# Designed miniproteins, single chains, continued (4), part 105

Each design is a single chain, and the fold is of that chain. pLDDT is the mean over its residues in the fold that is shown.

## One batch from the design tools (miniprotein)

Design m15636
Fold by ESMFold2-Fast:
Structure m15636 (fold): chain A 119 residues (1-119)
Amino acid sequence: SKEEKLKEIKEKLDSPNLDVRREAYREAFKSKDLEYLKLVIDHVLETQNDEDMLLAARELLEVIKSTDPKEWLPVLFKLLTYPSFKEFMERVLKLAREKGDTEVEALALSLLNLYDAFN
């Protein structure tokens, strides 16, 4: 059930193992399910962990790069209506600039510009 999958993702996000948390981010972004996406976004914002913030952003980038734009554009438009997604992207932008991750910086800047255009 969806409730069981949400519980499994939550349990993975609380793991002390970075690879298990990475799997949770990847599963959530690949699902294209707005509730799973909101769950991981809210989690990284709550924990304030810079490594997880960048890890989640990298997994988002990889899913966008590997998925047909026709499948991801509707999901992105729904995320653009979620204020916590803007906060997530703002923090990702700052961290990517500090770390010199130009690819993640470009992603965050593009999504923030898109958010502002629709809000």
Scores: mean pLDDT 84

Design m15637
Fold by ESMFold2-Fast:
Structure m15637 (fold): chain A 62 residues (1-62)
Amino acid sequence: LDKEEALENAKKGLDDLKKEEGLSQESIDKILKAVEKEYEKTKDPDAISLAGLKELEKAKEE
């Protein structure tokens, strides 16, 4: 996936989670920013996925 496709997929998944878990827009923005930042830094799909999941888990705990 290129950057645009990766971000679109992440956004779609987060929109679904926002509806189901009631995540705030601030939490969604933080998760997307973490994913985008990791993508720009590493280009490594595993690292990008891990960064997104880590931020998502923190958001769900809040």
Scores: mean pLDDT 71

Design m15638
Fold by ESMFold2-Fast:
Structure m15638 (fold): chain A 66 residues (1-66)
Amino acid sequence: MELELERVPGVSDAEYDEFRRHLRTKLELHALPDPTPEQLRQMYRHSEEVERLGRRIAEARERARR
């Protein structure tokens, strides 16, 4: 299992940084022992962004694969 984000043609450094920021914030919120409803909403918003950006990266990776 690789922990490094593989750079893919068609994905900018800014998109990787944005993905990492959303992922980090999601994980920090998920690690809370008793999250408030507001914190849960923030976690879900960051989860949505992680899924959106992750899908874009995966699609670009598939295109680069041929």
Scores: mean pLDDT 74

Design m15639
Fold by ESMFold2-Fast:
Structure m15639 (fold): chain A 57 residues (1-57)
Amino acid sequence: AVTDLPLKVVHAAARLLADNPEPSDEDIEKAAKEVGATPEQIRQAVDALRQALEADR
């Protein structure tokens, strides 16, 4: 869950989604490397934030 992730990971995921609603695996890997997290953590945060963003419609 996004609440279990470091704030830096959530912030990086939000940044990716602001730039591209469907970030690629390469975008996720880059973000993970920038914040010192795993690609899986970024992907989890992206998925959670996408759900929240879609619900805001």
Scores: mean pLDDT 74

Design m15640
Fold by ESMFold2-Fast:
Structure m15640 (fold): chain A 66 residues (1-66)
Amino acid sequence: MEEAERAGEILAKWAKENGDEEITVVAPDEDLARAIAKGLEKAGFEVVEMRKTPSGEWVVKAKLKK
């Protein structure tokens, strides 16, 4: 779980370096989605949506806090 949080932080850092203000990630389950969301929030992104897809995966959408 902490590994997924770190993945979220790394994704956020990479997005900032590329000038991306929005990130969308897909996780296979809710626990991983929540951990990634926590990592994104720690790195300065705001989670604006988290939803379950019909296939059982979770979509996390976040935007850079400005």
Scores: mean pLDDT 80

Design m15641
Fold by ESMFold2-Fast:
Structure m15641 (fold): chain A 67 residues (1-67)
Amino acid sequence: SDAAEEANLAGAGAAAHGGEEAARLGKQMSDYGAKGNNKEAAELARKAAEVAGSPAALRQAERTGKA
C-alpha cells in the first residue's frame, strides 16, 4: 500500500539523515564495550537505532545487547 511505501522511504531517509549521529553513538558504544561496560554499550546501540529510525537498526541494537 502507499502508506507502507511511504513508511519504508521515510525510514530509509531517517537512516541516511541520522547516519553521522548513529556513527558517533556507535563509536561511543565501542569505547564502552572495550571497557567492559556492556549495558552502556547496549543503551547507546538502542539510541543509535532510534536516531536511524529503522527496524533493521533496532534489531542490530537488540543483538548488541545480547552479546
Scores: mean pLDDT 54

Design m15642
Fold by ESMFold2-Fast:
Structure m15642 (fold): chain A 98 residues (1-98)
Amino acid sequence: SDSQYNKQKGEALKKKILEEEDLEELRELLKKVVDFILSTSDEELQISLVEAIGDAALETEDEEKRKLIIEALERLIKESKSEKTKEAAREALERIKA
């Protein structure tokens, strides 16, 4: 995918996560996004979406949203077949937990 396209998709995802006030809708959104990341062959898009999820956790003041985002990143580390995607998720978790 084009790098500008991946950046725009990441920014749109981050905004959607930050603006979602319903925690159950956020859980479903994160589940669908993680399922998509695990199913796509576009590794650059996977990394951009993982970084966007991580950035949303850093920008949110909501502890429950941050918890759901951490669970999504931990699932990506456990279930992804891409070492680069796992590494991006680990780096995001380190930044969140620092």
Scores: mean pLDDT 88

Design m15643
Fold by ESMFold2-Fast:
Structure m15643 (fold): chain A 96 residues (1-96)
Amino acid sequence: ADDAKIEAIVETYVAIARRLLEELGVLDPEEAERALAELRELMRATLREMLANREAVEAQIAASDDEEGREFFTRLLNLEDISALLERMRARELAE
């Protein structure tokens, strides 16, 4: 159950990152796919590490002044859907 939720979050993050990279046009398609593969493994490892150290991560979230970052990491710890938050972040990046 948790593994399926972790994979859903990882794939959501990678899908939005892929769209952002395509829209920015800064990497060729081969470089983009390589970066996305590395991002997938990094996100998977990071989520598992965060869940293993939940109490420490919750303390860091509580100490942070970054409201959007707090929302993001809180959703990750609860294995909640981050798609709406990531879409807002992507839209803001493209508007600049």
Scores: mean pLDDT 79

Design m15644
Fold by ESMFold2-Fast:
Structure m15644 (fold): chain A 88 residues (1-88)
Amino acid sequence: MEKVEEARRYLDEAGRHLEEAIRALQAGDVPKAREHVKRAAEYVIKAGELLGNPKAIEYAKKALETPDLEEAIRYVVEAMRVIREALA
C-alpha cells in the first residue's frame, strides 16, 4: 500500500517535469527541455523500481539515451502509461 502511494507521488513528479519539458521545447529552450525529460525519466525509474516493473524502467532508460527530445518525451509518456496501468 505505502509503496503504491510512493509510486503515485513519483508519477506525479514525472508528470510535472514532462509538462515543463514540453513547454521548454515549444519555447525553443532545448537544454531546459532535456533537463526536465531527464528528471521525468528518473522519477519513472524510481516508480518502476518500487513496483517491480522492468518495462517502465526500460522505456525511461530509452528516454535518457536518445538524443531526439521528441522521441525522449514519447518514451517518458509510454513509461508513465505502463506505471499507471500497474497502479490500476
Scores: mean pLDDT 87

Design m15645
Fold by ESMFold2-Fast:
Structure m15645 (fold): chain A 86 residues (1-86)
Amino acid sequence: SERAEALVEAVRGALEQAKEMNKDKSNLKDSYLGNLSGYKLALGYGEQLKKAGDLKSAQEVYKLAEELRELAKEAEAAYKAKLEAE
């Protein structure tokens, strides 16, 4: 489905943006919030695909969502460490 392809590509784009943001350690809070937003977006798209019966695309989106979740955790840990060092 063209819609399924668009949703998968949107999540891939969000993941690449998240990886790029995580390179800039000066913006840890923004990286964390951005990565968390990307993760939530990916979960929503996965649920839409699952409800539409496209289980393969839903599985791909959920896999990308877990990568976004790990990047969010990394950014959160770095952000908290920066606050504790103050």
Scores: mean pLDDT 82

Design m15646
Fold by ESMFold2-Fast:
Structure m15646 (fold): chain A 57 residues (1-57)
Amino acid sequence: SAAAEAALAAVSEEEARRAAAMSGTSPQDFAKGAVEAAGSPEGGAALLRAAAEGARG
């Protein structure tokens, strides 16, 4: 979706990949789920960053 693409554009490619890897899914599918859960592209981007941060630990 356009909202998922906007969320992905707001984070780095590496952050998107790390977040998706933790869930065993693609960055696009993770972003779609994150936007759906947060209700906005901005909220989706925040969830992507949080997941990428968690994957780093």
Scores: mean pLDDT 79

Design m15647
Fold by ESMFold2-Fast:
Structure m15647 (fold): chain A 89 residues (1-89)
Amino acid sequence: NEMLEKLKEAEEEGKKEVEKDKVRGYATEALKLAEIIQKDDKEQVEEGRKDMEKFLKEGEKDREAAEEALKALAESLKESVKKIIKEKE
C-alpha cells in the first residue's frame, strides 16, 4: 500500500528532524502527510498548509507554541491518512 509506505516515511523523517529541531521536524512530518492527502483532498490540504506556514512564522517568536501547534497538525494529518487507508481497504 503506497499510502502506508508514505505514512511511515513521513513519520520517520519527522522523527529524525525533531531530534535536530522540533519545530522543523513536526513541520516536515506535516508537509509529507499533506502531500499524501493532496492527491485525494486538495481543499483540506491547502487549509492545513496555511496553518502550518503561520505556525512556522510564529516559531521564531514563540517556539513552544509553534512546536505544540505543528505537532498537533502533524497528528491530525496522520489520522486523516490512516482514515483514507482504512476506507480504501
Scores: mean pLDDT 71

Design m15648
Fold by ESMFold2-Fast:
Structure m15648 (fold): chain A 84 residues (1-84)
Amino acid sequence: MKEEIDKLIEEAKQALFENGDVDRAKELMDELVEKVKNADIETQRYALEKVDELYLEARERNPEGADVLGQAALKIEKILREKE
């Protein structure tokens, strides 16, 4: 699972920072959220950490993409809260 998360994050980085493709980044983030929904807590926390790291980069480089990443982070946080 962590390898799949890393690939989705890397593709989202390319979509936002190389291509300016916010719609593609949203698709990738929606896929990430769906994959981690049924994952263990450790994997969900790992995904949240990676999305938060990308969000911080996107705030400076692509503000529209930062909103997409922020929404994905909120969805993962909600999933984590339901298990705690």
Scores: mean pLDDT 82

Design m15649
Fold by ESMFold2-Fast:
Structure m15649 (fold): chain A 100 residues (1-100)
Amino acid sequence: EEPVLSEEEFNEEIERAEKNAIELLNELKSKTTDPEKIKFLEEVKEKIRELAKKMKSASREERLKLLRIMEGLVNIALSLVDGELSVEQARARVEELLKR
């Protein structure tokens, strides 16, 4: 049981999620001078764009899974900038998340 959204409405939600995630990552980049953190944030932005493109051609079930991965990527980026994770730990979490 899931709420039925039109394909157009769902694509608009994906585009909004992508835009919001990219804008947040750009803000996080402006808050750090660490080149390793900046590089990681750029890599996460690229992964988010790739996920959004994949979601537009995916099944509804796969889209939900990919949206959760996108949310996980943003949370890892937040934890990295907040100093809760090292770049090495953040990269390991991204690799684990993408295997799901």
Scores: mean pLDDT 82

Design m15650
Fold by ESMFold2-Fast:
Structure m15650 (fold): chain A 82 residues (1-82)
Amino acid sequence: SALEKKKEEAKELAEKGGVAALLGRDDLARQIAERLGELTGLDPEEIYARLKEIAAASRAGDLARARELSRELLEQIYESLE
């Protein structure tokens, strides 16, 4: 369905955004956040901030927090698409 396709696209973008933020590619992370905002109606600046928080937790070695933040972001994304 169109909804399932949007969810998959949003998931891939969120994963790419997290990797971009982790690698310090802030311009790419911001572009991905903007695209996610277009798809979801969520604030791109909030998405970008959350991607940066996930990356910061990963760099600090707090993998449990990074996983929790990633899960929360994906849940918010999926809810916004309904």
Scores: mean pLDDT 86

Design m15651
Fold by ESMFold2-Fast:
Structure m15651 (fold): chain A 72 residues (1-72)
Amino acid sequence: SHGLSLGIAAALIGIGGEIDAQLGRSEQGLKDGQAGIDLAREAIESGDPVGSSLGEIGLKTAQQAIALAQQS
């Protein structure tokens, strides 16, 4: 489903952004974090049970990516 695809993308991008921010790649971490939040919101709003759950993971990791990137 589209919601599942959005949830997977949000989780992967959010995690990638967090890793980049932790490695000092602040610009990439910020970009991925912002993209991850947008995808996560769409995944959660899709109503797909699995996509929504993955979207929640993506939202959390994307928010952490942005917070870490902004501290650099």
Scores: mean pLDDT 85

Design m15652
Fold by ESMFold2-Fast:
Structure m15652 (fold): chain A 75 residues (1-75)
Amino acid sequence: KPEELLKEAERLADEAVRLWDQGAPASEIRATIDRLLAVLKELDKHADQLTREQAIKSIALGMLALALRVEVDLR
């Protein structure tokens, strides 16, 4: 389950970046970021079950989500 949550988080992150690159409406990008953050919050409940590599990926995805949210809000 943690592996599946991480894979879903990676998919949502890729989707958010793609929407940003394609000039999608801010509301659609925010909705995707919100879904990503929700998945990462669920994954955090399983932090003790994550490998070091998976934990680093989850942190990186969280940082990406926050950075992209700031960029969307600045438009």
Scores: mean pLDDT 84

Design m15653
Fold by ESMFold2-Fast:
Structure m15653 (fold): chain A 88 residues (1-88)
Amino acid sequence: MIVSSFNDKTIVSGEGGEKTSRESALSSAKSGDGSVLDSSDNFAISKISGPEKSGDSTRSGAESGSKILGGTYTVTSSDGGSIGIVTP
C-alpha cells in the first residue's frame, strides 16, 4: 500500500493525543521489531533524516510539536508489501 495522503498527526503527532497516536504506531513496530508491524497494523513507520535531524530511524516521544510537523517519514506496509513516503 502506497501512502500519499497520510499526515503526521495520524502517524507521529496524533490528533488530540500525538503521544498516544505515535506510541500506538511505534508500539506495534516494537512488537514486530525490526522492519514489520503486527498483522493488525499493516504499517511500520520510520523517520527519514531531515534538515533538523540526522537519524534515518523511527522517532517517538518528541515533545516538540514544531519538530514533528517538520520532517520526512517512511511508511512501510507489511501486509501489502508496499512502501510509501510521508512528508508533512
Scores: mean pLDDT 39

Design m15654
Fold by ESMFold2-Fast:
Structure m15654 (fold): chain A 68 residues (1-68)
Amino acid sequence: LDEEVRRAVRRAMRSVGEADVSAEASSQALLGMPDAQRAEQLRGLARVVRRDPDAQAELLRAAELLER
């Protein structure tokens, strides 16, 4: 799950032109949050990247897995 969150965040950050270093920092911040807060942050990121439907789908799937 943590690796799935990192992949989704990395893909989303790449789609908005961010460097991998920024993506790693963002994913580490998310991993330090409670699952409910992490899911909400992933949904927020999905709104930003909705022009990339694959990245949006990965973020929403990761949020669903966190909420079970």
Scores: mean pLDDT 69

Design m15655
Fold by ESMFold2-Fast:
Structure m15655 (fold): chain A 106 residues (1-106)
Amino acid sequence: MREELEEKLREYEEKAEEAIKKEDYYGAFLYHLRQAIVAEDLGDYERAVEHVRKAGEYAIKAIEQGMSRSQAESAILALSVLASTGHPEVSKAAREELDRLVEKME
């Protein structure tokens, strides 16, 4: 189980870097969010928070690139789920990034 999660974390790390190189900021948001979820499953809440913060940064960049309304709604839903179901520190970070994303969309 732990080895499988560490492998998934590595896979999502590589996909995030690839998305960033392609200036696919919505993709970068998704892969950092997936890294946060895997890190939380590993009990590494500090790493999970770092990835939530990075996901938020890339979500804002994606909006600035002209992210579709559907992508924006999906991002809001994903952060809302993590804000409601995450470990307290991860939940707090997700809520703060959700607030920033919603403010940027207005």
Scores: mean pLDDT 85

Design m15656
Fold by ESMFold2-Fast:
Formats: C-alpha cells, structure tokens, sequence
Structure m15656 (fold): chain A 78 residues (1-78)
C-alpha cells in the first residue's frame, strides 16, 4: 500500500514535470518537503504525503507543487 502510493506520487510528479519542464523547481520543492518533515514522525509525514497526492490533479504549478511535496513527504516517511 505505501509502495503503491509512493509510485503514484512519483508518476504524478513525472507527468507534471514532463508537461511543465520544471525539473529544477520540482526537485527544490521535494527537497523542501523532506526538510519540513524532519521534526515529524514517519506516520505524520506519510499522512501529509497522502493529502498532497490528492491535490496533484490540480493544473499547472499548483499540481506540480502538490506532486513534488507528496513525493518528498513519502520519501521522509521512511
């Protein structure tokens, strides 16, 4: 289940990056999410990842930001 959600977040991020070309911006947003998750428990980071993944369907920059944050929080949840 966690692996499936992580894969879905990475796929959403890849699709958004392909559509926007914003590779560096997506990487910076994801890294920031990992840093923000440092004081959180793995379970708290995982729940935040799920909430941002739900928002990844938004168009443009909002969808890219949500997908990158979801991927970062899921990475931090380990």
Amino acid sequence: ERQKLRFEALKALADKVAATGKYAEAAAIGAAAVAEAAPLSPEEAFELGKEYLKQSDKPGDAGLEAAAKAAGYFLAAE
Scores: mean pLDDT 79

Design m15657
Fold by ESMFold2-Fast:
Order: sequence, then C-alpha cells, then structure tokens
Structure m15657 (fold): chain A 76 residues (1-76)
Amino acid sequence: EREKVFDEIIEALKEKIKDYIEKYGKKETLKEEIAKGLPEFFEIRKLSKEEQRKLIKAIAEALGISVSELNKEIKK
C-alpha cells in the first residue's frame, strides 16, 4: 500500500517537473530549488533511505540529469 502510493506520487511529480520545464524552460533554476528543498522534505516526511533513493532517481530522470549531478546540488 505505502509503496504503491509512493510510486504514484513519484510518477505525478515526474510529470509536473516535465510540464514545468516545457512551459518555462527553467531547468537549472528548478534543479536548484528542488535540491535545496529535498533534505528538509526527507526529514519532515520521514522517508526511508529506499524512498529517498527512488525520489532522487525519479527527479533526476525528469530533469534529464544524472543522479550524481542531483546529489552534488543537494550537498551544496
């Protein structure tokens, strides 16, 4: 149940990220904003390490970047 709901949320998030980039073309700005918000989101929502990895992978795919690149932005 939780895994299925989380996967549905991830797919919805990927779609919203793609739509935002298509409409506004601000991929770099969106990447920076997401990276700044992710650590706090992980803490507030108490995401497991597996859920965190799935979310990071999905966001990186939607942004068209590597997981490594997204992780570097998060660590800044």
Scores: mean pLDDT 77

Design m15658
Fold by ESMFold2-Fast:
Structure m15658 (fold): chain A 68 residues (1-68)
Amino acid sequence: MEYLLASTDEEVAKKIKESVEESNSYKVEVLVVPNVEEGIKAIEEKGYEIVGIKTMESGAEVVIGYKE
């Protein structure tokens, strides 16, 4: 199981990476993108399915891609 995330905010991307490095369950990659539309494109081009979009309390958006 693999995840690819696209964040509109660099600090949110960094926090996600730190949380995942603490978890030995799977490899997660995080991209920084200017908007959700570019995040969706980047994830789909790499063969991941879009499983969700989360809006953070800061107003940043994170597109979540998943691959089995």
Scores: mean pLDDT 78

Design m15659
Fold by ESMFold2-Fast:
Structure m15659 (fold): chain A 95 residues (1-95)
Amino acid sequence: MEKEKLRKRAEELLKLAEETLERARELLESGEASLEEAIGLVLRAIGLEFEADLLIKKARELGDEETAELAERAKELAEEAKEIAMEILRRVASK
């Protein structure tokens, strides 16, 4: 039961990270992001990275390599989304 809950959360986190990255890319391409949207994306990505780190640690404690790999992938996507979101924020803040 505990391993199942952890895996479901890792899968959910991966989906959220993918959605956050896609949104960041869309806003970067459009050039129409607001300051509020840019800040929101940065905070979202930071939160996802933090939660991914916690899931990786917990999965490793339980010997669940598959869940750890899902959380590691979510972290990578969240880190990429953060870099894009910070670039958007820099462009918007210079206006």
Scores: mean pLDDT 86

Design m15660
Fold by ESMFold2-Fast:
Structure m15660 (fold): chain A 70 residues (1-70)
Amino acid sequence: MIEEAASEAFRRLVEAGVPANEAAAAVGRVLLDPTEETVEEQRRRIEERYGPEVAERAREVLEELRRTIL
């Protein structure tokens, strides 16, 4: 179910090093606009603040979420 997928994505983002408020925002953006462009925009924002390793883990989580809800 979408709610379970969103909750799991949020949990994985926080574990990867994304702060809870930003993890929730990233998940919400992908739920509202489930495009590869939205995932890449969130990855870029995370990379600027938390570095490339956190950003790549976040991208994987958000892309999995995107594919689950489509």
Scores: mean pLDDT 85

Design m15661
Fold by ESMFold2-Fast:
Structure m15661 (fold): chain A 82 residues (1-82)
Amino acid sequence: SDVVAYMRAVAERIKALAEAARQDPEKAETYVAEARDLLSEALAYFGQHSSQLSADEVAAATEELARALRHVNEAEAYAKAL
């Protein structure tokens, strides 16, 4: 599914931003803002296309969104540790 593949790509991008926030805490707020914007765009895209997905694809996309949210929370934790 193109939607599931997109959600996975977003989760991987946000994971990389969380790792960048950990490595460069002075820029952590910038990485958090980028991660939040990506998650917001992904949620909007999923909402627009969810009716076209099978139950298995909805479950897979939801799992990727949950992973993306976890990485946003990790990036935010690194920013707060300063």
Scores: mean pLDDT 87

Design m15662
Fold by ESMFold2-Fast:
Structure m15662 (fold): chain A 81 residues (1-81)
Amino acid sequence: LEELEELVRSYEAMLDSMSKEEIISLVEWGAAFARNKGDEELAALLEETLERLKKAQSLEEAKRIFRETLRRVRELLRRKR
């Protein structure tokens, strides 16, 4: 969980330079990681985000979806402490 929080902060800082494919890969990795840790709530959030990202028609839409997801992930991690 601490590692996820650190990664979320790092990717928030780099988001404006990321491509749609990089965002998709990161969310896919995050979903698998959450599933492996048994965090069903986080896994479900990231899997839902992954499907939305695949359907996004522009890089700006993908970045908006990802920003909202990072915010929700941070909120979720705060609740779990």
Scores: mean pLDDT 77

Design m15663
Fold by ESMFold2-Fast:
Structure m15663 (fold): chain A 98 residues (1-98)
Amino acid sequence: HPLAKLSYADLLAQPRERQLALLEEARERLGLEEILSPEQILEAMERAQETGNKTEGLNKEELFQLFSVSTMAIAMLRGVEVDPETVKLLAESVILNA
């Protein structure tokens, strides 16, 4: 799937203000209530890049929001048109296999 090729590095290369704005817009597009702040999602993405650990200390609801919001934000940054429901299904699949 094209979304599986998206990289955290693309978002992390952006200025912080743009990173936070993209993560917030992504959450709104997905219709999700805030469980993780944009800053908390960004911190988790940075840790994943440094350690390869995407799941340390997060519950299933937080993991779902991390994977769905980060995927949507990167897709938006890359100009990839994605259905919010497809992003949510991919995030659920990642959690079930983690």
Scores: mean pLDDT 76

Design m15664
Fold by ESMFold2-Fast:
Structure m15664 (fold): chain A 55 residues (1-55)
Amino acid sequence: SKLVQEFIKLYELNPDQQQEFYDIVGDDIEKIKRLVQLINEQDLTVKEALEVLKK
């Protein structure tokens, strides 16, 4: 989806981070929104936000 590509570009994900993103989030728009919220409101890194979603 366009939102997945925009997220990858905005946060400059390397190939390993992109693979982890797809494994945890896939095309789930609500999970993408939650990641953005965690990064912006909780000041988490992409890695830290992805670890929260792994729960």
Scores: mean pLDDT 76

Design m15665
Fold by ESMFold2-Fast:
Structure m15665 (fold): chain A 51 residues (1-51)
Amino acid sequence: GKEITNPKNGKNFYIYEAEGKYYVIDKSTNSIVGGPFDSEEEAVEYAKNYV
């Protein structure tokens, strides 16, 4: 997976792939906060705009 830092608030996320779907994991809590997404680009966009 990819590590993504949200440029708006500095939060760190991990993009996790399972069974052809993508999920956004908050690295501070290790919890899924977004998904399932059909593409990695959708997951990355979600992470960059997460509040």
Scores: mean pLDDT 81

Design m15666
Fold by ESMFold2-Fast:
Structure m15666 (fold): chain A 62 residues (1-62)
Amino acid sequence: GAGAANTSVADKLGSQIEAAALGMTAAEIEPLVVKAVNCLKKAKNEAEASACLSELLTQLKS
């Protein structure tokens, strides 16, 4: 998507990740966060970063 759409998606994903994480323990979150951080380090733009956060949210919902 475009910049504004990507910003909106990232904000929504961040809120959803935070809400999902609130129900989990640190031990459950840590490996998922590490995986997401490694993905984000490879992301070169907002769309790729949003994809990394979307994957994290999917894992948190599992």
Scores: mean pLDDT 72

Design m15667
Fold by ESMFold2-Fast:
Structure m15667 (fold): chain A 70 residues (1-70)
Amino acid sequence: SEEELAELKALATELLDSINEDPRLKNLPDEVKIEFVLGAVEAEAERDGIEVSEEQREELREHIKKHLAS
Protein backbone atom coordinates (compact mmCIF):
# COMPACT_ATOMS: atom_id res chain seq x y z
CA SER A 1 0.00 0.00 0.00
CA GLU A 2 1.01 3.66 -0.29
CA GLU A 3 1.15 3.97 3.52
CA GLU A 4 3.43 0.91 3.76
CA LEU A 5 5.70 2.32 1.04
CA ALA A 6 5.89 5.66 2.90
CA GLU A 7 6.87 3.79 6.11
CA LEU A 8 9.59 1.85 4.25
CA LYS A 9 10.91 5.10 2.71
CA ALA A 10 11.09 6.64 6.21
CA LEU A 11 13.00 3.58 7.47
CA ALA A 12 15.39 3.81 4.49
CA THR A 13 16.13 7.48 5.33
CA GLU A 14 16.74 6.60 9.01
CA LEU A 15 19.11 3.74 8.10
CA LEU A 16 21.03 5.86 5.58
CA ASP A 17 21.41 8.68 8.14
CA SER A 18 22.78 6.11 10.65
CA ILE A 19 25.33 4.90 8.06
CA ASN A 20 26.38 8.50 7.30
CA GLU A 21 26.85 9.22 11.05
CA ASP A 22 29.10 6.14 11.53
CA PRO A 23 32.81 7.01 10.95
CA ARG A 24 33.46 3.46 9.66
CA LEU A 25 30.60 3.50 7.12
CA LYS A 26 30.12 7.13 5.98
CA ASN A 27 32.87 6.87 3.31
CA LEU A 28 31.53 3.69 1.66
CA PRO A 29 30.66 3.99 -2.07
CA ASP A 30 27.07 5.14 -2.77
CA GLU A 31 26.31 1.81 -4.50
CA VAL A 32 27.25 -0.13 -1.33
CA LYS A 33 25.11 2.19 0.85
CA ILE A 34 22.14 1.78 -1.53
CA GLU A 35 22.38 -2.04 -1.56
CA PHE A 36 22.77 -2.25 2.24
CA VAL A 37 19.83 0.08 3.00
CA LEU A 38 17.56 -1.55 0.39
CA GLY A 39 18.40 -5.04 1.73
CA ALA A 40 17.79 -3.98 5.34
CA VAL A 41 14.43 -2.35 4.46
CA GLU A 42 13.33 -5.48 2.54
CA ALA A 43 14.33 -7.71 5.48
CA GLU A 44 12.30 -5.54 7.91
CA ALA A 45 9.30 -5.56 5.53
CA GLU A 46 9.44 -9.39 5.38
CA ARG A 47 9.59 -9.55 9.20
CA ASP A 48 6.44 -7.36 9.36
CA GLY A 49 4.64 -9.43 6.68
CA ILE A 50 4.77 -6.60 4.13
CA GLU A 51 5.11 -7.70 0.49
CA VAL A 52 7.41 -5.39 -1.50
CA SER A 53 6.60 -5.37 -5.23
CA GLU A 54 9.27 -4.85 -7.92
CA GLU A 55 7.75 -1.38 -8.57
CA GLN A 56 8.00 -0.49 -4.86
CA ARG A 57 11.63 -1.70 -4.77
CA GLU A 58 12.46 0.66 -7.68
CA GLU A 59 10.70 3.51 -5.84
CA LEU A 60 12.72 2.73 -2.67
CA ARG A 61 15.98 2.65 -4.65
CA GLU A 62 15.19 6.07 -6.18
CA HIS A 63 14.30 7.46 -2.73
CA ILE A 64 17.67 6.29 -1.34
CA LYS A 65 19.53 7.79 -4.34
CA LYS A 66 17.78 11.16 -3.89
CA HIS A 67 18.65 11.24 -0.18
CA LEU A 68 22.33 10.48 -1.00
CA ALA A 69 22.32 13.45 -3.43
CA SER A 70 21.17 15.76 -0.61
Scores: mean pLDDT 82

Design m15668
Fold by ESMFold2-Fast:
Structure m15668 (fold): chain A 89 residues (1-89)
Amino acid sequence: NAEELRKQAVEDLEKGKKIYENAKNDEDLFKAMVYYARAADLFIQAGDLEGAEEALKNLEEVYKKITNPELQERAKLMIEDLKKRIEAA
């Protein structure tokens, strides 16, 4: 089922990109990050570490633009978790 997971990961990555392009506030930016995190998780499950790294990179880019401290903290935890999971794979 790696192909199905990879397909879903690509769809979530593209959804994240569209949300990011249309973002108006930190809540929109955080929503884009959630899609990127989902994509990374699905890529990890599919064994696609290159895809996971791309999703993580996009997530890190959006993180730099968030100004709300609570959303920054939550985003940082998502990044740290995904980095650990990719390194362990």
Scores: mean pLDDT 88

Design m15669
Fold by ESMFold2-Fast:
Structure m15669 (fold): chain A 58 residues (1-58)
Amino acid sequence: SPREEALRLLQELSQRLQDEGKLSFGKEFADRFSEASKVSPEAALQVVLERKKEFDES
């Protein structure tokens, strides 16, 4: 499901943040994810996929 996929990707990205010495995704990402989660699981997944793309392109 989109919700399960979003949680799986969040775990993966959390590990990448720890590797870079960062403790959190940041307030802006947290706010976007929270608002998207209120709209739909698909919207929440899109926010996580956009963050993953940023990490993959860095």
Scores: mean pLDDT 74

Design m15670
Fold by ESMFold2-Fast:
Structure m15670 (fold): chain A 92 residues (1-92)
Amino acid sequence: SSLIATLEALRATIRAHLGDPQAIRDALVAAEAAIEADESTPPRLKLLAGSTLGLARIAIWMGERAGEPEETARLIVASLDRFIEELRAELE
């Protein structure tokens, strides 16, 4: 639930800042740090979440360069929606 709560907070922050790639990058970095610091999250889930958030950071960078930062942010939100639902099925 701590992992899910962190990802839900991240998703809410991205939704609030769709047009701000820097705010999204900062939120992704903060979420990754929070997950790594959480001793209750198993190492395999830390690896999965870290990989997912790392790819999201690359996607934001690519979207900014392509002139499509807001569209890219919405795609990341959709990806987080799926990831959260999959984690809920496994953890709850």
Scores: mean pLDDT 85

Design m15671
Fold by ESMFold2-Fast:
Structure m15671 (fold): chain A 78 residues (1-78)
Amino acid sequence: MKRFEIKVVAPGVSPEDIRKILETYGLQVLSLRVEEVDGRKVFHITVLAPDEITPEMLTHIIESDLGGEVLEAREVEP
């Protein structure tokens, strides 16, 4: 399994909506925190994913299913 750190801006989306979408794709959410920067909600998400998942696939899932903007998606060491 791979660990990813993701930063997302998604107006009107709840932490529960993000968890549901990611879990639907077989991702395990390890942590999810919300930070407000200049009136914008930024979600900081750490996930465990199967080895076949790429940062590009994570970006596509989040942007297509949540309608959010991925600011950063990166693989990190476990």
Scores: mean pLDDT 79

